# Designs tried in a protein design run: designed miniproteins, single chains, continued (3). Part 67

Each design is a single chain, and the fold is of that chain. pLDDT is the mean over its residues in the fold that is shown.

## One batch from the design tools (miniprotein)

Design m10308
Fold by ESMFold2-Fast:
Structure m10308 (fold): chain A 104 residues (1-104)
Amino acid sequence: MSQEEAEEEVENRFSIKLKKPLSPEAIEALEEFLKARKEYLDNPSDENLLKAFEKFVEFVKAVPEEDREAVLKVLEEFKKRALQELEKEEDKKKVEELYEEALK
């Protein structure tokens, strides 16, 4: 994915406006998230949902500090939906731990 394509995906998909260009690391993390999201949509399961959430957390950690707050709001909404869909307390705890890591 090109930098321009990645930035358009973020702005269009998450309804945020980026203040800084995405790094190569952030673009790679976004591609991994989009791949995991597609796997979840093709084969819905708690495991695939958790994997998509993990990949999105890696993307959040890779974005520039100036854009981190906006992307964290998107992660917060993803967290709410994941906690509603997941059945196992173990998986819910993992979502909460991953979210807390993204805040650091």
Scores: mean pLDDT 83

Design m10309
Fold by ESMFold2-Fast:
Structure m10309 (fold): chain A 62 residues (1-62)
Amino acid sequence: PSKELILLKFRATVLKSAVYFYERVAEKLATSNPQLAAQYRAQAEKLEEELKKIEEQIKKLE
């Protein structure tokens, strides 16, 4: 595979881990601090959109 494909796959892996982390933190805060939970969910959503774009690029290069 191209160097670009390898880099995109690495970025996708990092973003998946970050999304998972923010979702889990938001879940734990949902009852005790709903405002902060909402902020973490918003961050996860932003990262999911970036991941989606990278995954589409990977599919086009494969």
Scores: mean pLDDT 84

Design m10310
Fold by ESMFold2-Fast:
Structure m10310 (fold): chain A 89 residues (1-89)
Amino acid sequence: DLEKRLKEVEDELRKYEEASNLTKEAVEQMEKSPEGIEAARRLQKHYEEMWESAEELGSIEVLKATFEEMQGRVDHLKAEADKLRKELE
């Protein structure tokens, strides 16, 4: 069912876009002050809840790498959604 698959892809895209935004905010907060550790902790819980796994996000380098991974996944999901929409017409 193409419509069901499209909905699943769009739902996952939304989740990755939210995670990407939170990761960006965490990087900015960590660069400003030690308070950024709380932002990274929130992001770890968010990832664990969404994917049943978490990464150690207490490092700005790890957060930047995670952000790049999230952006790549967002681009991939957008391409999949576009393909499904074209098939549905």
Scores: mean pLDDT 69

Design m10311
Fold by ESMFold2-Fast:
Order: structure tokens, then sequence, then C-alpha cells
Structure m10311 (fold): chain A 61 residues (1-61)
């Protein structure tokens, strides 16, 4: 969605917590598992590939 894509872009600069909040999830432990979980949630919500990639990168930072 447009709202989710905007939040994912901002999360790329603001960090994983913003991306998790946008996806309706709580931030858990660090790592690739965390990033994959966030990416799946955003993708299931119908976000673009660009938004999903931005969220994945944010979750790993």
Amino acid sequence: SMKLEQAAKQAAEGGASAAYSAAGMEKRDNGEEHGLELARAIEKAGASKEATEAAFRAAQR
C-alpha cells in the first residue's frame, strides 16, 4: 500500500523499528531472520518490491 511504502522508505533512514511499526509487528532480535520476517510481512501487505527491499535493509541495520 502507499502508506506502507512510504513508511518503509523512511525506515531505511530511521531504522528497523519504524519499518516494524508500519508492518504492524514488534521488533524482536537482530539479524537476517528479523529482516526476512519484516520483508514477508510487508510483501503480504501488497507493498512494492522497492518498499520490501528498503524494509529488509532497514531491519538489518
Scores: mean pLDDT 55

Design m10312
Fold by ESMFold2-Fast:
Structure m10312 (fold): chain A 81 residues (1-81)
Amino acid sequence: SARDRASALAFFRGVAAEARELEATSTDPEVIALAREIRRLAEQAIADIEAGRLSPEQLAATVARLSALGREVRRLLAQAA
């Protein structure tokens, strides 16, 4: 639906913005690399949604991958503290 599309776009735009912030503010090369991958995946999802080509299965897979990458970022930041 148009509402689901708008919600998905808002979600991935938020993820991309947070990843850009993390890439800009982090000094850890591993965190920077993860932030770049998160941003790339979020930007690809935005492009796929705008093209009308993101299936529910692809959406779920991308969200799961972003969640896994986010957990890895949190793990690395916890180890640095």
Scores: mean pLDDT 87

Design m10313
Fold by ESMFold2-Fast:
Structure m10313 (fold): chain A 131 residues (1-131)
Amino acid sequence: MEKIQEIIKELGDKENAELVLVVDVKTEKIIAAYTSDPDLDASLLIGQPISDLAAGDRGLKEAMEKFKENPEEPVVVEITNPNTGETYVTVIAPIFVDGKVVAVLVVRSLASKAPDIKSVLEAAEEIGSLL
């Protein structure tokens, strides 16, 4: 678990991500979390259902719906907040263990700081090796 937290922190810092989550596919619960927001304690997200976060986050909800259409392929969703004009990118990448998707890696950032998809996929593969 500690190594997964280190991986997602390094990815979040490198990619200027606002949020990085690892979500267990079977339980749909967050098992690891990182945020760049200093006012948020990411550890409080651990054990929470991803559906609770998605209820308040249109980009995350849309990305999850798209991912369920083909859960072996990464998804990228861009949503513009009409009140602020800011565009956010949400990436969902599958995490494989023995050829089965066991978890997903979720990365959210501003579109101006959009994550490198290759870096996200490499992090997902590394996390899979630890599960």
Scores: mean pLDDT 80

Design m10314
Fold by ESMFold2-Fast:
Structure m10314 (fold): chain A 99 residues (1-99)
Amino acid sequence: VDPNKPFLLQVSSPLDEVDVNGLSSIGKELEKLEEVPETASELVLEAMKLFKTNKLVLSLYYGDELIGQKTITVNNEEEARRKGYEAGKQLVEEAKKKL
């Protein structure tokens, strides 16, 4: 475990389709695991609006290592915020097992 190594949370479409801005994934670099659930909630909501899909893949990296991944289906903004947050919490639990 390297306490100064950043985490990267990404949300991607499972499709090879790119939205109007050329985006197939969005992400945010985080210093603390405790920021993951709130960030996941926001990124899932953004991704749902950008990628024109209701199925999203959340991936949590520690440096270049994939330490957690969750697939969710969201049908509205409430589900995007709620399911994104819960998936983020699960990613934190998985990350703690690998760190």
Scores: mean pLDDT 75

Design m10315
Fold by ESMFold2-Fast:
Structure m10315 (fold): chain A 64 residues (1-64)
Amino acid sequence: IPSSEDYPLTPEQRAELEKYFDENPNPTDEQLKELAKKLNIPYSTLKFLYEAYRIRKEVEELKK
């Protein structure tokens, strides 16, 4: 059963998301909606992925 956690992203979509978040660490909701539309993924899924990305980067920063 596909849930937002199990959303099948292509490697290209994942790379584009990580690049975008690295360049825009504090994107607005409007920017996230535009990115979701551009990558053809649900906004709720993108928001979840963004939260996961932020947590991962925060943990990585603490390990430096």
Scores: mean pLDDT 73

Design m10316
Fold by ESMFold2-Fast:
Structure m10316 (fold): chain A 73 residues (1-73)
Amino acid sequence: MPPLSPLQQAALELQGRAYREGLSNAELGRLLLELGEEQGLSPEAIEAARRAAETGDEAAVEEAAALIQRELE
C-alpha cells in the first residue's frame, strides 16, 4: 500500500475528529480552509473550502474535500 501523505493523514484526522466531536459542516469547512492555507493548496481548493465554511452546505464540503483529494494525486 502506498504511504499516506501528510495531507491525507490530516484529512483522516479531521474526519475522525468531526465524527467524535460532532462537528458541523461549517466547522469542517473551516478546518479544511485552515489545512488548505497551511499546505499551500491551489486557490480553487482554498475557495471551495471557504464556501463550505461560510455556507455549511454538505455539497460545498464534498466539493472542497474532492478538490483537496485531487491535489494529493
Scores: mean pLDDT 72

Design m10317
Fold by ESMFold2-Fast:
Structure m10317 (fold): chain A 76 residues (1-76)
Amino acid sequence: DRARREAQRRAVIEAAEREGVEDLDVAALARRLGLSPSTVRRMVREALASGELVSLEGDPSAAEIAAAIARVEAAR
């Protein structure tokens, strides 16, 4: 059960890395993996928030760096 969900989550992350996060075909991936589009979108968002997934360019934008710093400052 959870192992299957983890495998699906990894497949979503791998697809996002190959296709690019911004242009990810959420509906096609959801259909292919047997997930809802909302679940796929949530998995991508969680992976971005955790840092497991990065922007297409592979270099964090100034905005992403600023957001990470602001989060650390807020937690302090």
Scores: mean pLDDT 68

Design m10318
Fold by ESMFold2-Fast:
Structure m10318 (fold): chain A 64 residues (1-64)
Amino acid sequence: LSPEAQERLRELKERAIELARAGDFSGMSKVLQEMADFLREQGLSTEQIRELLTQVVKEIEAAV
């Protein structure tokens, strides 16, 4: 991923963490879907997207 794409993913991850901390799991799911769509546009495979989102979810769980 480009540095710009990595920065966008970091921003989305921070937003997902904030929503999870607030108990807004519906909002968190929407942000995760936006991340998945963005990663598909970047040319990542379904397996790569699943792996990255799994890591993000683990980080959210650790932060909550």
Scores: mean pLDDT 82

Design m10319
Fold by ESMFold2-Fast:
Structure m10319 (fold): chain A 91 residues (1-91)
Amino acid sequence: MEGEELAKKAIEAIREGKYEEAIELIRKAIEAGDKEGAVKAAVALLKALVAQGYDQLEPYLYEIMEALYNKDIEKATKLALEALEEAEKLL
C-alpha cells in the first residue's frame, strides 16, 4: 500500500472508532515515508481520544501541533510515535 493511502485509512479508522487499527496504520504510514499524512492522522486520533477523556494525551497534542506550526516534521513525527505508544497502553 502507498503511504498516502495508509494515512487516509487511519483517518477512516478513527471515524469508525477503530483506534488500535488507526495506530497501526499511522505507524505503517511513517514507515512508508508519509510523515506529514501520518502526523495529521495522529493529531486526529489524539483529538478523538482526548474528547473521550484520555486527558493525559493532551500535552502530546499541543507539542505536535507546535512542531507542525514550526514546520518541524521530524520532531512532530517523533512526538506522534511517543503519543501512539502511550495511547496504545490506554486502549
Scores: mean pLDDT 84

Design m10320
Fold by ESMFold2-Fast:
Structure m10320 (fold): chain A 66 residues (1-66)
Amino acid sequence: SNQEIQKKISILEASKTVLQAEIYFLTKILPTLSPEKQKQAQETIKQSQAELDDLDKEIDELNSKL
């Protein structure tokens, strides 16, 4: 039902908010880290950005069914 789809979208949007906050925090502290920790943080940011892109795709697919 449209109601169930809207509920699922809301849950995915909440997951996006958490990932965006994590990316923001890592990006903010990045200049304060050692070169090795910067590489690790950049890898984490890249992975989290890929997860955001996947969530956006799922949200778009769900919105197309409304």
Scores: mean pLDDT 89

Design m10321
Fold by ESMFold2-Fast:
Structure m10321 (fold): chain A 72 residues (1-72)
Amino acid sequence: SVADVRAALERLGLSEELQRKALEALEAMAAGKKVTDPEAEIAAALIRGETERIAGRPVSWAELAAALREVL
């Protein structure tokens, strides 16, 4: 959920720049495109992991991208 993604961002302490980069990486991964920025890829993976931990279930790249767009 959007609330789970917001909580994940607060726990991870990512900068606004990293949050924007992570969104671009999440959208690319959801579309099956290659991510070229390793920092963005790592940030996206951290957001997914923490969101899944909070939600208690697996979360798709597409669901994460949609929720992060709503948070930002």
Scores: mean pLDDT 82

Design m10322
Fold by ESMFold2-Fast:
Structure m10322 (fold): chain A 83 residues (1-83)
Amino acid sequence: KESEFANLFTAARLIIVAASIGGISVDEAADQVVELLRKMGEVASPEEVAAFGEKLVRDLEKAGASPEAIQRVRAETERLRAA
């Protein structure tokens, strides 16, 4: 369970790195991060998902994600925290 969470978090960070070097669009990376956050919510506590979701938001902001993409990631993080 914890190993699966760590793998999903690492995958999300690698996707953001790929976007930061121009391999994919930053907004596409944000959409993939939303899918990975859904999977993280199945294997981690709401508190863990909230903490890592906020870290992923900061990484996406630094990579130049749109406000709309950032809102999608934040909304999913908040939904998983409230569940």
Scores: mean pLDDT 79

Design m10323
Fold by ESMFold2-Fast:
Structure m10323 (fold): chain A 98 residues (1-98)
Amino acid sequence: MEEAEKLKAEADRLLDQAAKSTDENVAIGLIERARDLYLEAAKKAESPEEAVQILLDGARRILQAGDKLPSKKAQEFALRQAMLLLAEAVDIWLEAER
């Protein structure tokens, strides 16, 4: 879990940087990297429940950062990345029930 927590913390830092960015392309790149780090953290989780929690937390944080992004394009990109993390969480949860 420490490795997953470190990846999640780095993703959170990238989202904070994205929220403060005035450049659309920089903000989009930071959101994309944060998404990848949340997915990596979920893969390193020791249980499906922990993986789902990481992805749900990540999606929520991306949506919070999205509200502060400099353009509609960047905001829409953030929303799509949050939706992707939510879809992955659902897939993991459904597999764990079997």
Scores: mean pLDDT 85

Design m10324
Fold by ESMFold2-Fast:
Structure m10324 (fold): chain A 68 residues (1-68)
Amino acid sequence: SVAAQAKALTDEIARLTGLDGDGAADVGAGGASGNVEAAVQTAIRLGAPEEKREAVRELAERIGKLAS
């Protein structure tokens, strides 16, 4: 199930960044839309540390592949 895998990746974004469920969902939605750069910028704007930028990028790209 693509939806369950996308949710698991969104939950992983929350776990790695410390964002709440709503914030992680916004980042996941950016990844699903294929806009990985916007997803990363959203995470940083919501308080994710710069050190997590690369991890968020990878997770957003994986979500985008699932949504394609």
Scores: mean pLDDT 82

Design m10325
Fold by ESMFold2-Fast:
Structure m10325 (fold): chain A 68 residues (1-68)
Amino acid sequence: DEELARRLQELLQQFLDEQQQMLDDIRAAVDEALAIGPEQAQAVFRERLRRAQQQALDALRRLLAELA
């Protein structure tokens, strides 16, 4: 259990780092769209967040299933 707990903490840290990278990618895409206009940037931001949410949720569901 303690070994599993430590490994889970490592996996969670890795997951958090990957989420940060995802957010950085979203920021870059929004900055790019802002060069076109704020309305375009808002649309891109919303779409990227929806995709990120779906990806994160799926990853968490897989981890939870592994622990069941």
Scores: mean pLDDT 82

Design m10326
Fold by ESMFold2-Fast:
Structure m10326 (fold): chain A 60 residues (1-60)
Amino acid sequence: MDEKIEAYMNQSSERARRLSAVEAASLVFAMDGEDPLEVAGEDEAERLIAKKIEELVKKS
């Protein structure tokens, strides 16, 4: 029971971190005048955003 509650809370924290990282990555793309969705489409844009999230996490 408690383990399920902890997992849920941990997921919520990870979701918040992912959203913040996605927002930061989107701002970086916007600064360069690039829109990943316009350049590459949805699947490739998700891959580019995931790459930026990994980069931000490693630098943190």
Scores: mean pLDDT 55

Design m10327
Fold by ESMFold2-Fast:
Structure m10327 (fold): chain A 78 residues (1-78)
Amino acid sequence: MTEKEKLQEKAIEILNKVIEAYKAGDREAFRKAVIELVNLLLEAGKSLDEVARTLQEIMDALKAGDEEKAIEIVKKAV
């Protein structure tokens, strides 16, 4: 497994926490999962602007009910 593949697996794991918290309406769990995702993307060498754009795209996908699109966005972000 490459370093990129390991980052993608971690990103998907964290995104699943974001999705589950969002669907449950658990604002505290959602906030914590989003912070985990931000930290992972920053550790992967992304800028704050790139992280903000990725989060906006993920939120737009979740608002549309498109969980598969949110997963693809996070895979491409790392």
Scores: mean pLDDT 85

Design m10328
Fold by ESMFold2-Fast:
Structure m10328 (fold): chain A 107 residues (1-107)
Amino acid sequence: GLKTVNLGVAPSLAPVVLPLLPELEREFGVRFDVRTFEGSLALAKEVLAKDPNAIAVLPASAETASSLEPLPPSDAAYVVSAKAVIEVRPVTPENLREALRTVLAQM
């Protein structure tokens, strides 16, 4: 059966991330379980350290966030897993796809 990857995506990044998922599912033989994530980068690191099958995609504004309030859009993003934190700048489909490929290859 297909491996399930738990994917948390900030609402501001969903429009650019979600269109990438069908191709990545085919490339890696996985299925994404997609959920909204509105937490800080620190919270993402703590949650993902316990789940080797999880990825979070957050705006760079998450780096300084101390609450679960909606994070403002940024020209940069983080792709976070238990093994890696990758900064994506600028936020383009190509740059996000490469960061997601990198963390998926490590899972």
Scores: mean pLDDT 78

Design m10329
Fold by ESMFold2-Fast:
Structure m10329 (fold): chain A 58 residues (1-58)
Amino acid sequence: GKKAVAVKDFTADTPSILAFKKGDELTVLKEFSDGDLLVQNAAGKVGLVGKDYVEIVE
């Protein structure tokens, strides 16, 4: 997958949902045409986030 860096915090009330902080390294698993990304954080949590939450890096 592609590497990405969080550009802002993402927190969720539900523990099953992905969470991360600004500056965290993420792996992009899938890009969707609607602008959502399927990403994985360092803890192995996977979830959908808007593209405005992350910057994709090579």
Scores: mean pLDDT 75

Design m10330
Fold by ESMFold2-Fast:
Structure m10330 (fold): chain A 96 residues (1-96)
Amino acid sequence: ELEKVFEEMEAIGERVAALVEEAVRTGSAAKLREANRLVTEAKMRLGEFAEVVEEYVAGMALAAVYRVKDPEKGEELRRRAVEESRKKLEEIYKEK
């Protein structure tokens, strides 16, 4: 169950990162709105984990922005987002 939630978050995070990278490269605000819509839908679906989803996708989006100008920093931020979100999910499941 925890792994399934993480897999869903990871899929959303990767899609958001791709949309943000495209937005940065093309200057498309529409891609950022699409990313925000995906996050909103994920938060509705994963309600108990909405805060973790929000933090994770924000981290993935930040990593995507940095990846365009500083790939090493972008990768560090991506790894941090994954690590922090996984720890938070584990804490939530431990409390249940």
Scores: mean pLDDT 81

Design m10331
Fold by ESMFold2-Fast:
Parts: C-alpha cells; structure tokens; sequence
Structure m10331 (fold): chain A 65 residues (1-65)
C-alpha cells in the first residue's frame, strides 16, 4: 500500500541520517588525526549510503506511479 511504501521510505531516511552522522564523525577524526582507518570507514559508510539512496529513489518512483 501507499502507507507501507511511505513507512519504508521513512525508515530508510532515518537509517541514512544515522550513517551520515557516523560518517561525519569519521571524517572529523580523520581531519584531526590523519588516521587512514577513519578515512576508510568514511568511504565504506558512503558506499552504504549510496545503496540506501538508490533504494529510497526506487520506492519513491513506485509511490509516484
């Protein structure tokens, strides 16, 4: 249903925001310390965020149909 799609999008948006907060923390630590492990963590989180963004876009297209 439309409501089910909207609920799924809302949950994915919340997960995206959580990952973005974690990525911002990793980026801040990398900027302060130069620790490459945090650079790699930021990159990994970025890849996960792309996957979620694509899923949100697919669901939004279904909602508009």
Amino acid sequence: SRADLENRISRLEQEFDRLQAQRDQADAIFQQTGDKSHLMQSASLGVQMIGIAVEIQVLRRQLRS
Scores: mean pLDDT 89

Design m10332
Fold by ESMFold2-Fast:
Structure m10332 (fold): chain A 66 residues (1-66)
Amino acid sequence: MKLRVTGVTSDADVARVGRILAEEGLEILSAKREGDTLTIEVKGTPEQIERAVERLREAGFEAEVL
């Protein structure tokens, strides 16, 4: 599945996004950064993806499943 995360303005933000995904048990297959937008291909269950999206939103990012 692909996720779009916006509001990623620093390397610290990239690291935080990656940590949230890893803590929810998602495998990162690819990541592409374009400005403040990070497009990430992940492998995991729908439940893991939904928890990760919620945590990203709580952290101040905009996150959606593509």
Scores: mean pLDDT 85

Design m10333
Fold by ESMFold2-Fast:
Structure m10333 (fold): chain A 93 residues (1-93)
Amino acid sequence: ERAEIEAELDRLVAQAKTEVEKKLAEALRKAAEEILRLIEELGGTPEAVAEVERKEKEKLAELAKLLAELLEEDPSASEEEKELARRAAEEAA
């Protein structure tokens, strides 16, 4: 349910340790809201499920790239965090 997904996103925001991670969690929340709206518009058919899954993959790749970019520009982020983010972006593509 939508409320359960939103609660899970709130947990991700609460667990964020850096300001960059918090901004990323907020971006993830907005992406999830867009996907949920798409589900509501398309309905629960098998065709709609396939379209939603495709959109989820696109949004996850965008978020992984955003994380890598934000961490590179954040002077408080560690080199280890930056390297992990770059790897995540590569794997999401």
Scores: mean pLDDT 69

Design m10334
Fold by ESMFold2-Fast:
Structure m10334 (fold): chain A 72 residues (1-72)
Amino acid sequence: MRELLEYAQELATKAAEKNKDISEFEKRILDILKEAKEALLKNRNASPEEQQALVDEGKKRIDEAAKELAGL
């Protein structure tokens, strides 16, 4: 989770530099982070590889949102 939070914060900072209003992008990121947190909590006893795959999926979704909503 911390890794996803830091990644989201970095992209939000970059988005704010290019856009006057990033509210839609921030909302999308918060939804992605909530879903990732719930998935990690449900899978807290899963293998490290499975947990890393959930983190990687979260990052991929954040990247897609950044391209779609923030022009990153």
Scores: mean pLDDT 80

Design m10335
Fold by ESMFold2-Fast:
Structure m10335 (fold): chain A 82 residues (1-82)
Amino acid sequence: SEHSELGEKYEKLGIKYYEVDRDYQKAIEYFEKAAAHYEKAKDYEKAGQVWRLISSVYAKLKDEKKAAEYLKKAQEYYAKAA
């Protein structure tokens, strides 16, 4: 699927910004783009994984409230995948 391919592209960019560049704002931006494309592809498992990655970024920013909110969103998407 074109949306699955775009989702993977944006997820890889998000991981690069998160792990290599430590540009957390760009990491969140690209992960949100990845999740949107995975949702259009109806790949709820990969969308859930990306929401979990956003939660991890907020945890590193010490934003525990947003980390918890995005973790809950990831769990909701995993439930849709089942």
Scores: mean pLDDT 89

Design m10336
Fold by ESMFold2-Fast:
Structure m10336 (fold): chain A 80 residues (1-80)
Amino acid sequence: SFEEVKRLLLEAATEAAKIAGKVSDPEKQKKIIDLVNEIFKIVFNAKSREDIEKALGLLEEIAKIHPELQPVVDRVREAL
């Protein structure tokens, strides 16, 4: 459901924020935190599949910085 996908995205963004706290590179850490904040804003106001796809795209950008997040991204995409 739409509400389930929103929940999964919020959980994924929260996980990304925790991982950012362990990143030693300050520039990568800031980028992850900025992307996480944008995901929360989009998901909180999400009304369409297009909003969800935008949030997922930002989560995919985080996964490019931290490939260990890719399984979480894949899980959200499968739930979509």
Scores: mean pLDDT 83

Design m10337
Fold by ESMFold2-Fast:
Structure m10337 (fold): chain A 60 residues (1-60)
Amino acid sequence: DKEIADLLAEISAAWRAEDYDKAIEYANQLLKVLDTKDDSYQIQRNWVQNFIDIAKRKKA
């Protein structure tokens, strides 16, 4: 899925730049895309949610 791949690339780029606000923004966009998918994407949803939590802690 190109949209998922593109969002993962944006998240990775923002994370490497230590732009945690932008990383969280793209991760939330990815989570919305994954929410349109079936249960086979549950592992990816869990990963994105954990990433958002870690990124929020990095900002604090």
Scores: mean pLDDT 82

Design m10338
Fold by ESMFold2-Fast:
Structure m10338 (fold): chain A 88 residues (1-88)
Amino acid sequence: MSREQLVQKAQELLGQAVEAMKAGDLDLAGDLFVEAARLYAQAAQSPEELAKIADDLLAVAEMLEALGNAEAAARVRALAEEIRAQAA
């Protein structure tokens, strides 16, 4: 898969994750954010891009926790820490 195809698929998954969050399906939203972030990380060409992805995931995790799903938040945060380690 090309970098452009990875980014396109990640954008589609982000759209679905936002829809899931609006519907109150926080577990599905968390899983879709994780899938999108993995594709963005595969497409990343710099440590700065990886760090940005990790920071965005931490913001998503905080939002999921605030909405009452600590388990989904923990899954998203775990991936954020994994991606941050790759950026270092």
Scores: mean pLDDT 86

Design m10339
Fold by ESMFold2-Fast:
Structure m10339 (fold): chain A 64 residues (1-64)
Amino acid sequence: MTPVQQQLSKYDKDGDGKITREELIEALKDEIPILKDFSEEQQEALADALMELLGGEDGVIDLK
């Protein structure tokens, strides 16, 4: 796993190796406090960019 995937895995409470877009946004807001000052639109855009980078499919990131 990449360091980013390892950071996100702690938010995967089921341990199924998948992170939803909603959970990713929560993780980003918790890990990077400055993102709380961003609009929800910008937070969603960052989550979408990470999903594309990590091979996420329509709101789910596979951490495997």
Scores: mean pLDDT 69

Design m10340
Fold by ESMFold2-Fast:
Structure m10340 (fold): chain A 106 residues (1-106)
Amino acid sequence: MERLREALERLVELVDEAAAAGDSTLLAAIAGLLVGALEEAGLTEEAAELLRQMNEALNAGDLAALREVAVRAAERLVEALPPEEATERLEEIIRAAEAHRAALAA
């Protein structure tokens, strides 16, 4: 539980930092990875709904809505998967987001 909480908190921090920076590309990447993880976990209906919300937010340029999609997807992943699997998937997404940010900063 501790490691899962730490991973979720770090992911939310990354999402908040991306939103504060106006980094819609990073926010979309994080949201997309989380939605993909939900789909892979068998939560296909919820993943499809969040993907629709993500696309609407992207079309509107609404970073607050993109942030909300990412946070909701992460929370749902934590609720739906065993703690070990949820932790591993969140840590993978955090690493991917950090790599994406590094590439964009170059």
Scores: mean pLDDT 83

Design m10341
Fold by ESMFold2-Fast:
Structure m10341 (fold): chain A 60 residues (1-60)
Amino acid sequence: PFWPGDYTSLVLPNLPEGVTATLSGDTLTLSGTTSDPERAVELAKKARGVKKVVNNITLG
């Protein structure tokens, strides 16, 4: 599928502050700093078309 522009904001509009997500094929990589990395991972797992989630979030 094709998601030009800000795919992350479209699919994960409630992503925690300080967290960014990058989609590459079926892999979603989370990065940044937040007090609740588990919430970001749960939101990423619910994204349609995502098969793998890479958690590279730092607790802040």
Scores: mean pLDDT 68

Design m10342
Fold by ESMFold2-Fast:
Structure m10342 (fold): chain A 89 residues (1-89)
Amino acid sequence: IEDLPPEEAYALALAYRTVALEVRSKYPEFKEIADELEELADKAYEHAVKQGFDPSKLTPEQAARLRRLADEHYETLKKKVEEKIKEKM
């Protein structure tokens, strides 16, 4: 996380939060995984903000890029988390 550019760290935080919410909703028995993802989201968000990232100052093009990065991280994390859940079933 600390090696990521601020924009990437913020995108990753958004992805972690989205996947955590889905796990909490669809797999309530795997609350521990959702809690872990929320902690990772908080750390990624804190890193981005400490590096000076401000989402309110983005141009439309930068905002679109952030959204695409968040979507890419979401797809990757969702697959990884589904794999972990499948292993525990």
Scores: mean pLDDT 81

Design m10343
Fold by ESMFold2-Fast:
Structure m10343 (fold): chain A 62 residues (1-62)
Amino acid sequence: SKLEEAIEQIRKEINEEIALALENGIKEAKDKETFKSGLEDAKKNASTEEEKKALDIVLKAL
């Protein structure tokens, strides 16, 4: 799926730990809107450019 491709891109090009956290977040999400809102909040609070870029990639894949 488009999300799986986004996660693999993040794993290869950005950060493996961030990719794993996002993959687990997708599995545990109650619904798409809650997950998307959580990612948008995470992006606002992200401390590194790697985190911001990874979150942007996943948000665009949703």
Scores: mean pLDDT 81

